# Designs tried in a protein design run: designed miniproteins, single chains, continued (4). Part 106

Each design is a single chain, and the fold is of that chain. pLDDT is the mean over its residues in the fold that is shown.

## One batch from the design tools (miniprotein)

Design m15914
Fold by ESMFold2-Fast:
Structure m15914 (fold): chain A 73 residues (1-73)
Amino acid sequence: SNGISRAIANLLKEKGYEVELVPVPGSQAPEEIARALKEAGLFPSDEQAEEAVKALSRFVTDPSATLLVPRIV
């Protein structure tokens, strides 16, 4: 669902980042969310980002549906 993506977008905005919501296929949403969090310095390693992608994939109920994901601009 878009709920967790919106929550993460709001968190990044509260931390002072300029964030846009970008439509992507649900199958790509975990990777895009993890990328935004890594750019914000919340995942200092690629291994931590990969583990986050696995965890976030549990929130994708339809991998073919278009979801809005946070992207730092």
Scores: mean pLDDT 72

Design m15915
Fold by ESMFold2-Fast:
Structure m15915 (fold): chain A 82 residues (1-82)
Amino acid sequence: SEAEKLYEEGKRAYEEGDYEKAGKLYEEAAILMMEEGAPYSEVAEAFELAAEAYRKAGDEERAERFERAARSYRATAEAEAA
């Protein structure tokens, strides 16, 4: 899927040390995962990776934003699994 391609591109950018690019790619992957109906746990993971990448890039505002998004999706995934 397109979300999988963005996720893999994000992983490559992160491995190359381009944390800002990795954050943007993981963010785009998470949004597209939501649109494609991916499990909330997968959306949460993508937002967690975006937050980590933005934090390494020094973008604390975006890191905090996506940490909150990841936490929300993680909580929903856990509630649905219970």
Scores: mean pLDDT 85

Design m15916
Fold by ESMFold2-Fast:
Structure m15916 (fold): chain A 52 residues (1-52)
Amino acid sequence: MEKTIEEMIEALMNGDYETYRKLLEEADLSSEEVARLVGRILRRIGDELDAE
């Protein structure tokens, strides 16, 4: 899970949405799990922006 989250964050930062989509499909997450994952990704991205 951690590795998948990091990969998704990296893909989003690069604008590589296709990698993000592939990882999401391979993980086969439920809607609840997707919501949690997205929330966590956004929080981590926010921390990077704050570090600026």
Scores: mean pLDDT 70

Design m15917
Fold by ESMFold2-Fast:
Structure m15917 (fold): chain A 62 residues (1-62)
Amino acid sequence: MELPEFDREKPATEEQLQAVAEIYLKGVEEMLELAGYSEEEKKEIIEEIRKDLEEKIKRLTA
């Protein structure tokens, strides 16, 4: 996944926030793996967090 260059003087775009969310979700998946969660549990947790983040990004960028 390629991150766009952030302009720190401007508000983040929806695309930039989605890119950061994907990196965060990848990190969460790795942490759940280390914590011993099953593949099914990881998928359910990641899907729930993804939905929450997508709704948050949509509200922040509306």
Scores: mean pLDDT 74

Design m15918
Fold by ESMFold2-Fast:
Structure m15918 (fold): chain A 56 residues (1-56)
Amino acid sequence: SMAELEKLLKEIKPYYLSLGFSEESAEIALENFKKNYGKDPKADEALLKALETWKS
């Protein structure tokens, strides 16, 4: 769901920053995930699984 995505994106932002991305680049990436969510169920499932794996 969108609520699950938003929760995971909030948790993953520190991970993006730890990889050396700027605040602006991280925010753009998070916005792109939300923009594209709901268009492809398989891509959505893969995204949620990836974010769960990356969260600390």
Scores: mean pLDDT 75

Design m15919
Fold by ESMFold2-Fast:
Structure m15919 (fold): chain A 92 residues (1-92)
Amino acid sequence: SLGELIKNLLLEYLENKSKEELKSAIENIEKIVLKKLEEKGVPEEVREKVKELFKKIKENIDNKEEAKKLIEKLAKVLDLVEEGKYEEALKV
């Protein structure tokens, strides 16, 4: 799934890479994901939720446990979005 792929990438960066590399990865992944969601016609409110989660992960890179929780939430939102479950995604 998209969520599982992004979760695995971000967790790998969080555990094994510098904070600068993690921040760069978050920014690059966010840009690609948001563009693809817009191209697929995902509602603006859902895209803003995804953007907010990326922002919160980036703000919490110094708190590994909080960053992990936010990455898990992002993955769940992305998987719900891939299934077209937009209302459920907004409630995560």
Scores: mean pLDDT 88

Design m15920
Fold by ESMFold2-Fast:
Structure m15920 (fold): chain A 80 residues (1-80)
Amino acid sequence: MREKLMREAEITMLHMGATVARRFGDYEAAYEYYVRLLKKAKEAGDEEGKKEAIKNLEELAKVAPPEVAERARKAVKEAE
């Protein structure tokens, strides 16, 4: 149970970090948080978490500068 609680706490913190970073225009930090969320979801076999991370990366690609947007699109392609 300790490992499950730690994973849930990490996921919550990554979601909060991504939201804050995106709202302040720190798109590089937001990208890093979403990629970490995607990795955690894939490691846990969490298909809904994986879909959510992919959706967030796709949304980030629409608003981020070209360099970050391209990295986000590549991460989505590699996850699908």
Scores: mean pLDDT 80

Design m15921
Fold by ESMFold2-Fast:
Structure m15921 (fold): chain A 55 residues (1-55)
Amino acid sequence: DLEARAEEALARIRASTDPAEITEALGQLSKLENEDPSLTPRVNEGGALAQARRA
């Protein structure tokens, strides 16, 4: 289930303060979006969460 995998990646971004782990999770979201473009909002959410973690 692509949605379940996207939620898992988002959960990693929410929980992690490690830039490498956040980058890996964002990469997974982008890969999932390439398979299912309806996941674009989840990629955007992941990016916003990653930006907040860097600030």
Scores: mean pLDDT 77

Design m15922
Fold by ESMFold2-Fast:
Structure m15922 (fold): chain A 74 residues (1-74)
Amino acid sequence: MSVSLSFRGLAHETEGDLEGAAADYERAIEIDPNDAATLVNLGRVYKKLGKDDLAQEYFDKADSIDPALAAKAK
């Protein structure tokens, strides 16, 4: 489930495993591509990895789904 994958992604992010966090968040959005919260989390992880262009794409996608949530993360 996307919820379970999002929790795993958050756990990996907390442990400093940014690549593992990105992988779990990507799988979560494959299941639920309209999960704005997970898209925001994935954008944040890519920004931490120095992939600012990818981070912005995911933030823009989240903004198209839930502008209030995306604005809070930006």
Scores: mean pLDDT 76

Design m15923
Fold by ESMFold2-Fast:
Structure m15923 (fold): chain A 73 residues (1-73)
Amino acid sequence: METELEAPAEEAVEMARALADSGQRIGKAVVTARGSDPAEALATAQRAADEVQRIFKEAGHDVEVEVRVEPAP
């Protein structure tokens, strides 16, 4: 089964823990942050992405994590 995680930075860590705890295999995770300051949004998404990566490594999986920044709505 192919599974990808796509989540806002605020939810990415929680979703990653739920997926890892349920034994799901994740091939790729995409963490998105929005903001008026791209550098700050990127830092927020990167922090969440690093946590997601660590969660899956602890579960015995190596996951590709991508960070994305989108302009404010």
Scores: mean pLDDT 77

Design m15924
Fold by ESMFold2-Fast:
Structure m15924 (fold): chain A 65 residues (1-65)
Amino acid sequence: SEREKRAKEIASLSPEEFAELLGQMTPEERDDLILEHLAYQRGLSDEEYEALRKKVEERRKILEK
């Protein structure tokens, strides 16, 4: 999947390259990257990742009332 390919590329970065990438991102982009990386580390399927992402978004909307 595209998510797994992206996460694998990120996981192959050096600590310095990863820190530079995070430093150039918006808070939203950083959150997305961290979530993808975490899903990759946990070995989540694409379906599990999508379910988790949607659940996080739904919870965020409820808290932003």
Scores: mean pLDDT 72

Design m15925
Fold by ESMFold2-Fast:
Structure m15925 (fold): chain A 70 residues (1-70)
Amino acid sequence: MPSPEQLALAARVVMLAAEATIALKNNDKELLKEVLERARELLEEARRAGDEASAAQLEEIIEELEKALA
C-alpha cells in the first residue's frame, strides 16, 4: 500500500492532469504556464519521494505542456 504522502501526491497529480487538460483544450497560454510550473514542482516532490509512477505521469504532462507553449 502506498504511504499517506504518496496517496496525497497521487491525488495532486490527478488534479493537475485535469487542469492541464482544460488549459490544453482552451489553448490558455497563461494557465498552461501556471500548470507547467506546478507540474515541475510536483515532479521534484515525486522524485524525492521515490514515486516513479507519479514522476512518469508528471513528465508526460510537462512534455505536452511544453509542446503547447512552443
Scores: mean pLDDT 82

Design m15926
Fold by ESMFold2-Fast:
Structure m15926 (fold): chain A 66 residues (1-66)
Amino acid sequence: GAMEKEQEELIKRIERGREGARAAGILDEELEKLVEEAIKLAKEGDIEGAKKLAEEFDRLGVRRLV
């Protein structure tokens, strides 16, 4: 269904973000915790909560690159 597809796509995006941060050498404990919590929320069906944490991950990642 649509919700399952949205969960799957969101989890894949979060996992790509983790791999990108790892490759860039910026994946610290704070970013790891955000990824783990975002994936957990997405699996529980809290798509909005997972998106919010994914946005926070992106924002903090950008700050670490500057």
Scores: mean pLDDT 81

Design m15927
Fold by ESMFold2-Fast:
Structure m15927 (fold): chain A 67 residues (1-67)
Amino acid sequence: MYVLEGEAVELFHEIARLLDTDGSGLVPEEEMLAVFERADKDGSGVVTAEELRPLLEELRRQQAAAA
């Protein structure tokens, strides 16, 4: 399983909230796996804040339909 470090926990919670579009309070497993795979490009099994920050910004940009 992937491991979150320090501030990565906070960033992951923000990403999870953006992905929870159906209001179930749960993020689909496929979306969670995609987040970890995209963040952990170095294959260390550890996800850092620096790896999650670009993904969070990309997701925010994609949600901005007017961007």
Scores: mean pLDDT 67

Design m15928
Fold by ESMFold2-Fast:
Structure m15928 (fold): chain A 65 residues (1-65)
Amino acid sequence: GDKEKAFEKALEVLREGLAAGRPEEAKKRALEILKKEMKVSDESLKELEKMSAEELLERLEGLLE
């Protein structure tokens, strides 16, 4: 569904940004996708914002199963 596509897009943005040496930019873009396309709450976004880009990627990958 649309949320699954948004989730995959957030994962791809994080992977590409980490590979390019731009983790903070990748994290901002991934969080924006989660906010706009998945309607993640401000409380949940604050929890995710505390994570590094790599930690955020690992957490999101763990949810894909």
Scores: mean pLDDT 79

Design m15929
Fold by ESMFold2-Fast:
Structure m15929 (fold): chain A 73 residues (1-73)
Amino acid sequence: MEEKRKLAIDIVAANIQAVGLELEGFTEYAEKVRKLVREAQKALDAGDYETARKLIEEAHDLINQAAKEAGLA
């Protein structure tokens, strides 16, 4: 139960961060993050928490890379 809820919250947070990236002009990074988040949601809905977690970690890595390239990190 808790793992599913935590992953769902992480997915929502990543979507919010993707919106922020798009508004700042990092559209390609935002699209890549959204794709990973969609796949993570699909894995979560299928009960594959391990795959969902890995996809969310990949999304976070892209968000961090975009922030670093923007001089924000």
Scores: mean pLDDT 82

Design m15930
Fold by ESMFold2-Fast:
Structure m15930 (fold): chain A 74 residues (1-74)
Amino acid sequence: EVVNEDVLKVTFDRKVNPAVVGLAVLKVDGVAGVSYLDDKTLLVFTEPGTNLDETKLKIEEALSEIPEEELYTV
């Protein structure tokens, strides 16, 4: 059976700083890369064999550590 690369979609209520968000998410174990669909929507590409539930929790934890002023632009 073919294992697909799993992509997590993160949506924000307001415009985020892509450098701050991207750097925080890329520090999470199991994250292979990130891409922005728009200024509020981030795609997170995970490494093959990564536990998605664990990686989601780690991403949420990493994002929660960012001050709101640094996370959001304006």
Scores: mean pLDDT 74

Design m15931
Fold by ESMFold2-Fast:
Structure m15931 (fold): chain A 66 residues (1-66)
Amino acid sequence: LTDEQVRLASAAGIAAKELGFSDTEVAKAARAAMNAQSPEEAIKLAADTVPEDKREEFEKKMRELL
């Protein structure tokens, strides 16, 4: 894994964890972010793994961590 992929995955995982998602959901968001080619794509891919009603809050939190 590249340092950038680790950073994006960490941001997604921390954002999900702080919003109270389960360890499984946190891992899913982090894995999605690692597949991204840019920070904006990472936010989109990770947000797609969380429930629709929490996506805006998740995107805001993840963006604050980047």
Scores: mean pLDDT 82

Design m15932
Fold by ESMFold2-Fast:
Structure m15932 (fold): chain A 101 residues (1-101)
Amino acid sequence: MSEEQKKAIEWLEEQLKKETDPLKKKVLEEAIEVLKKTEDPGVIAIALAIANAALKETDPEKIEKALKAAEELKKTEDPVEAAKIASKYGIDPLEYLEPVF
């Protein structure tokens, strides 16, 4: 696991401890699990975008889409499929990729 990937996981685990919304907690848990499993930079980027979407969004429908995206992302190690999953659920990686860890 890369040092940057480890920092991302640690940051998301801190966000998970502070989160009170149970749906957002599930998205963060699934994103953390993907990050612990993958070595692919593209999959890492999409997992971070999904987690950031859950943290920023207040619309339950958008948060539910982020959860579905995270659950599907957990099943793939292909960055092309990861990008398709993000697109399918309306998660723009350019909007949600924040280097905040």
Scores: mean pLDDT 78

Design m15933
Fold by ESMFold2-Fast:
Structure m15933 (fold): chain A 85 residues (1-85)
Amino acid sequence: MEELRKLAEELRRAVEAGDRDATIQALNKLKQVVEKHREELEPWRVEQLLDAIDAAIEAVRTKSLEEMREAVDGVIVGIDKLIEE
């Protein structure tokens, strides 16, 4: 769970800086960590978070900076919900 908290902080910094490459890299790292711990987490939350990560990667690649920020905020909220329990 500490890995998820560190990645959430890395993701917040990258999106605040408007760094699309750093944001995609952080999202891909997060996806790998979630998959690694899939069996230790609530299945429905894992599926929702993976969907949110994929949507955020697409938004970072193709959408405005504002839409990228909103998509990433959704991912961060999903992480916070996973690490509370």
Scores: mean pLDDT 78

Design m15934
Fold by ESMFold2-Fast:
Structure m15934 (fold): chain A 108 residues (1-108)
Amino acid sequence: AVAAEDIDLPDAPIATGGADREQRLRDWALAIATRGRRAREAALAAGASQEEADRAAAEAAARMAATLARDAGVPEAEAREMLLAALEELGLSPEQREAALRRFEEAL
């Protein structure tokens, strides 16, 4: 099988419960942020501007969060919360964060 891209998933399974929920949100947020960072790095390596690279990071993060909601059984509200944490970790502008949230909603 040939994968078009590698997605870093946390080792922790998706669990229900307060403490497990908080850890799950942190682990998934980190995975989403890692995916965004890789998209940014790939865009910059391909000659994109910093703005285009930040946009690529936002789009990759949003698509991963939407995939978690659609395919991995993560509740939409939790996937959105994970995405917001990841976007903060990526250091994106308010405008890029807003665009990522719209992309997430469109990808559902």
Scores: mean pLDDT 78

Design m15935
Fold by ESMFold2-Fast:
Structure m15935 (fold): chain A 71 residues (1-71)
Amino acid sequence: MAGIEALADLLTRVAGVPPEVAREIAEKSDTLADIEAALAKVSPEHLARFRAWVDRMTQGARDGAAALAAA
C-alpha cells in the first residue's frame, strides 16, 4: 500500500515517468531489477535517470558511513 505509492511518486520525480506508468511499474515490480527492466521498456533515458539516482543514494550512504567512521 504505502510502499507502492511512495515508489510510484519516486519514479515520477526521479525517472520522469508519467504518474500512471510509474504506478503500474510500482504495482508490478517486486525487485530493483524488475523496476530497471520496466523503465528500459519505456525508454533508456528514464532508466539512466533512475540508475543515476540509485548510484547517488548508494554513494551518499557510503560517504556518510565513512565520515561517521572517521569522526
Scores: mean pLDDT 75

Design m15936
Fold by ESMFold2-Fast:
Structure m15936 (fold): chain A 69 residues (1-69)
Amino acid sequence: MEAWDYFYQGLLAIQNKDYEKAGEYFAKALLLNPNFQPTLALIKDIENGIFLRPEQAQVVLEAIRKTLE
């Protein structure tokens, strides 16, 4: 439930072109549930270039990394 809420907020942040905030929300979903498949699948799609442009993908992935540190 809470992991879903953060995942949803991350998707809304992407729609608003706020890629750093999106990464922070996805990281928060993983902090609540490290095995949360919707977020893990999305991160894999971002890493594989299926989702977002490389420049946007880098911002999201860096924000996730910084939030999980």
Scores: mean pLDDT 86

Design m15937
Fold by ESMFold2-Fast:
Structure m15937 (fold): chain A 64 residues (1-64)
Amino acid sequence: SAEIRAILAEIESLLPLLPEEKRREFEEIIARIRRHQDSPDPVVQRVILAEARRVLAEAKELAA
């Protein structure tokens, strides 16, 4: 999904602004989302997209 890829790129751009422990946690989450981003299952795609949006929101709050 192009939308998921765009969200992941934005999260990755924020990683240097996060504490080290949080960076590792987010990197693990990003890797999991990336593994499922091209799933042929539309339910899985919807769930992963929602998770990516949630993670981006958390990264933005921590980076502020």
Scores: mean pLDDT 83

Design m15938
Fold by ESMFold2-Fast:
Structure m15938 (fold): chain A 59 residues (1-59)
Amino acid sequence: GEEEIIRELQEELGLTEEQAKRVLELLKSTPLRDAIPALMREFGLSREEALRALAIYLE
Protein backbone atom coordinates (compact mmCIF):
# COMPACT_ATOMS: atom_id res chain seq x y z
CA GLY A 1 0.00 0.00 0.00
CA GLU A 2 0.93 3.68 -0.14
CA GLU A 3 2.01 3.79 3.54
CA GLU A 4 4.38 0.83 2.98
CA ILE A 5 5.97 2.60 -0.03
CA ILE A 6 6.49 5.77 2.08
CA ARG A 7 8.08 3.69 4.87
CA GLU A 8 10.42 1.83 2.48
CA LEU A 9 11.50 5.13 0.85
CA GLN A 10 12.32 6.52 4.31
CA GLU A 11 14.26 3.40 5.43
CA GLU A 12 16.19 2.70 2.19
CA LEU A 13 16.92 6.28 1.00
CA GLY A 14 17.09 8.15 4.34
CA LEU A 15 14.18 10.42 3.38
CA THR A 16 11.89 12.19 5.82
CA GLU A 17 8.16 11.28 5.72
CA GLU A 18 7.45 14.58 3.89
CA GLN A 19 10.20 13.90 1.30
CA ALA A 20 9.00 10.30 0.79
CA LYS A 21 5.41 11.54 0.21
CA ARG A 22 6.69 14.04 -2.39
CA VAL A 23 8.71 11.30 -4.15
CA LEU A 24 5.59 9.08 -4.23
CA GLU A 25 3.45 11.91 -5.69
CA LEU A 26 6.09 12.49 -8.41
CA LEU A 27 6.10 8.75 -9.25
CA LYS A 28 2.25 8.74 -9.42
CA SER A 29 2.15 11.79 -11.76
CA THR A 30 5.23 11.16 -13.99
CA PRO A 31 5.45 8.69 -16.91
CA LEU A 32 7.73 5.77 -15.96
CA ARG A 33 10.21 6.58 -18.77
CA ASP A 34 10.72 10.08 -17.28
CA ALA A 35 10.72 9.10 -13.58
CA ILE A 36 14.50 8.53 -13.10
CA PRO A 37 15.60 11.93 -14.56
CA ALA A 38 12.75 13.71 -12.68
CA LEU A 39 13.75 12.18 -9.33
CA MET A 40 17.40 13.11 -9.93
CA ARG A 41 16.53 16.70 -10.94
CA GLU A 42 13.85 17.47 -8.32
CA PHE A 43 15.19 15.59 -5.25
CA GLY A 44 18.95 15.44 -5.98
CA LEU A 45 18.95 11.63 -5.88
CA SER A 46 21.74 9.67 -7.54
CA ARG A 47 20.74 7.44 -10.46
CA GLU A 48 21.06 4.40 -8.17
CA GLU A 49 18.81 6.01 -5.50
CA ALA A 50 16.25 7.02 -8.17
CA LEU A 51 16.22 3.44 -9.55
CA ARG A 52 15.66 2.11 -5.99
CA ALA A 53 12.78 4.56 -5.44
CA LEU A 54 11.16 3.41 -8.70
CA ALA A 55 11.67 -0.27 -7.76
CA ILE A 56 10.01 0.32 -4.35
CA TYR A 57 7.06 2.03 -6.09
CA LEU A 58 6.60 -0.83 -8.63
CA GLU A 59 6.70 -3.62 -5.98
Scores: mean pLDDT 86

Design m15939
Fold by ESMFold2-Fast:
Structure m15939 (fold): chain A 60 residues (1-60)
Amino acid sequence: SAEAAELERMLARVERGIEEAKKLLEENKDGDPEKVKTLEEAIRRGEEAREALRRKLAEV
């Protein structure tokens, strides 16, 4: 369905965002602590969004 296709696209984008944020966090370990916290929060929110999208996809 169109809904499933859209959810799959959103899921792929969220998963890519999580990987990019994790890579950036590794590269910034010796950097600004505030930036580290921002990246950790972004990863957490991304993981929550990924779970929500997986649940929605399972229902379609």
Scores: mean pLDDT 84

Design m15940
Fold by ESMFold2-Fast:
Structure m15940 (fold): chain A 60 residues (1-60)
Amino acid sequence: SRDLYLEILRKDLGLSEEQLEELVRMVEEGASAREIAERLGLSVKNARGGKRAILTALEL
């Protein structure tokens, strides 16, 4: 269920598998939405949404 959720999130954000792994790592490390946006080439809005989704899925 978690893996399916993360795959849907990856596709919605237009990320590669490697970029999804980087997103999860950055969120676990407490990175800001701005830092995530810069690293992954996302808008701050999409980075903020992705961060919230990962935090919810991982119960961080």
Scores: mean pLDDT 84

Design m15941
Fold by ESMFold2-Fast:
Structure m15941 (fold): chain A 77 residues (1-77)
Amino acid sequence: MEKAEKLKEEGEKAFKEGDYEKAAELYIEAARLYEEAGDGEKAAEAYENAAKAIEKAKGPDDVEVAMLYIKSAVAKL
């Protein structure tokens, strides 16, 4: 949990600084760790934040955005 939360915080900082590619990478890694910990709700939130970061970096039509939103929805199941 601690590593996932640290990655989430680093992702938030990168997003705030405008480094959307780095923010997405950090959020995806945090989401994976939350999934491993069994925290589907936090994993879903992290995947959603990663999708928003990719939208800022590449635009909303990128297939990666759709895939990340799907991962967010599935993480809550």
Scores: mean pLDDT 81

Design m15942
Fold by ESMFold2-Fast:
Structure m15942 (fold): chain A 60 residues (1-60)
Amino acid sequence: SIEEIKKKMEELLKRIEEVAKKREEALAAGDLEKVRELIFEESRLTLELMGLFLELKELE
């Protein structure tokens, strides 16, 4: 349903914000390997969000 997709998108947005915060903390600490890992995780979550957005548009 549209409501289920919107709920999942909200959960993904929250996770993206949490990962972005961790990335900034890792960058401030000079942990470049951790920054790299977190950038990849942000990218993965963003692609999932985009997929849900396309599904939502198809149902509207």
Scores: mean pLDDT 87

Design m15943
Fold by ESMFold2-Fast:
Structure m15943 (fold): chain A 80 residues (1-80)
Amino acid sequence: KEYELVNGATFTPKTDAKPRVTVENWDDKDSTYKVVLTDAQGNVLDEKEVTVKAGESAVVEFEHTVPAGTTYTVRIYKEK
C-alpha cells in the first residue's frame, strides 16, 4: 500500500497515557489511514491502520503507554 502524510503533531503527556488520535475523513469516499506513534528520537513505537467512512471520524488508541513528561509524535497517513 502507498501512503501519503496528511497530518502530524508532537505532544508531552502530564500522566502516563496511551495516546489517542481522532482521524477525520472529509472526503466523499471511504479511506484507509495509517497512524504512527514515534518517540522523540524518531523510533516507531506503534502503528495502526483504520478505515474511516466518507464524512465520518474514528478514534484510534495506541497499545503503547507513553510515560508522563515524555515527548512523542503522531503522524497520520492516508492510503493513495
Scores: mean pLDDT 82

Design m15944
Fold by ESMFold2-Fast:
Structure m15944 (fold): chain A 53 residues (1-53)
Amino acid sequence: MDPEEIQKLVKKAEEILKRDPDMGLVYLASLLATTEDEELKKKLRELLDKMEK
């Protein structure tokens, strides 16, 4: 997957998490369950860690 596409998906997940954490977690979990891209999985896990502040 393109780095730009990964960044776009991560940004969307981050925006949803900031607006509605419950819906953001559902969205993030769905992406993690459906994606085969290891770099995207890594970035989504990093985002989850940052949001647990």
Scores: mean pLDDT 76

Design m15945
Fold by ESMFold2-Fast:
Structure m15945 (fold): chain A 90 residues (1-90)
Amino acid sequence: MAEEALRVAEEALELAREAIRLAGEAGDREALNLGIAAALAAAGAQFLAELALETGDKKLAEEALREAEAALELAREALRRAEEAVKEKE
């Protein structure tokens, strides 16, 4: 579970980084802010997952996974909005 939370958080961070890149290219501040929020959420989930791995705390691992999944959903939304912003610019 903690290992899965770490994997999901890392995936969320990669998607958030791509969303930030595209939002920056489009000049869309709202998409950029959403991407930054997703990156911060992913970083928080990664921290909790690493702490759960170090302590063996199953409840913390479950919380880390929930937060990582939420960060992934936010990152996917940020990427969708950034891609639409690039499309609207052209």
Scores: mean pLDDT 85

Design m15946
Fold by ESMFold2-Fast:
Structure m15946 (fold): chain A 63 residues (1-63)
Amino acid sequence: AEEEAIKLLIERSGLSEEEAREVIELIKAGREDLAAARLMVEGGLTAEEARKLIEEVKKLLGL
């Protein structure tokens, strides 16, 4: 569910709850490129880590 996805994003990236919600909205909008960029810039993740995290979040959202 969405709250589980928010928790996962915070745990894995150190994003705030508001930043995590913005990433989820980008994923829901099909803007995975922008979601990955935010995870890399704000969360300090590599491109590979961001891609894998987005796939985990998509599964939690039923996408």
Scores: mean pLDDT 84

Design m15947
Fold by ESMFold2-Fast:
Structure m15947 (fold): chain A 58 residues (1-58)
Amino acid sequence: SLTPEEARRRLERIVEEARKHPHPVVLQMGIVDAERLRPYDPEGAERAIKELEELLAQ
């Protein structure tokens, strides 16, 4: 099973990759992946999704 620490690291990588390649498809995929991690790290997922949505709105 996934640990909260592993979930946090995955969320950080999702945001980092999206910032390097801010394409709409990458951002939308990142939001879906972050939402899947919400049960393991709800606060981290919320932060990641917010950052990705802000990038998508540009």
Scores: mean pLDDT 86

Design m15949
Fold by ESMFold2-Fast:
Structure m15949 (fold): chain A 78 residues (1-78)
Amino acid sequence: MSDEELQSLLDRAVEAARAGDVESAAEYTRQLLTGLGQPETGESLATIIRRLADRVPGEGLAAAIREVGDVELERVRE
């Protein structure tokens, strides 16, 4: 998955969050995490996921995105 595709998914997640569509925002974030599979910049996936949560507007949505990210990282880490 290219950086352009990842940016498109991020934009869709933010747009869904702005529209109050929490379910779509969570789904786009999950697709982003799948597409990120390899660390592109040498940063850990945990760092990237935390940055994603910080950029999504909405109190509960940012927390939910971080929770999903932490669970997926735990699954990948042996």
Scores: mean pLDDT 57

Design m15950
Fold by ESMFold2-Fast:
Structure m15950 (fold): chain A 71 residues (1-71)
Amino acid sequence: SSMETQKKMLEEAKNLIEEGQKLLDRGNLEEAIKYFEKAAELTKQVGSEDGKKLYLEAEARKKYLEQILKE
């Protein structure tokens, strides 16, 4: 069902955010950005409040790291 698909997408997005954080903890900033970007793209397809919250979290983490790489 559509709801089951959305739940799986949210779980995948959470996994991508967790893997991105692990990469960040290891100093792999560029790779971490890619994982947060994938999570944001996935959550953008989910029209739920939970999807919106995960999207904002992934986007915030990505933008913060992009700012660090500019400096």
Scores: mean pLDDT 85

Design m15951
Fold by ESMFold2-Fast:
Structure m15951 (fold): chain A 77 residues (1-77)
Amino acid sequence: MEDVQQAEYAGLAASHLYVQGAILDAQGNTQQGQQLRDQGDQLYQDAVASSSPEGAAVADRVVAQGREAAAIAQAAL
């Protein structure tokens, strides 16, 4: 149960980094945007690697939603 909560939190943190990275990229700060996305990917990968299958599934879902939000944010800017 605790690992699922940690995986969800990590997924939300990674999602936040993807959205911030997309916004920076849209503003022309491509290098900084890429660094934030790389940090998000690392956080997501660490969460999946350290989680139960249930926790990994939650992280996957949250990150997928975050990537969709990032794409929408980038398209709107």
Scores: mean pLDDT 82

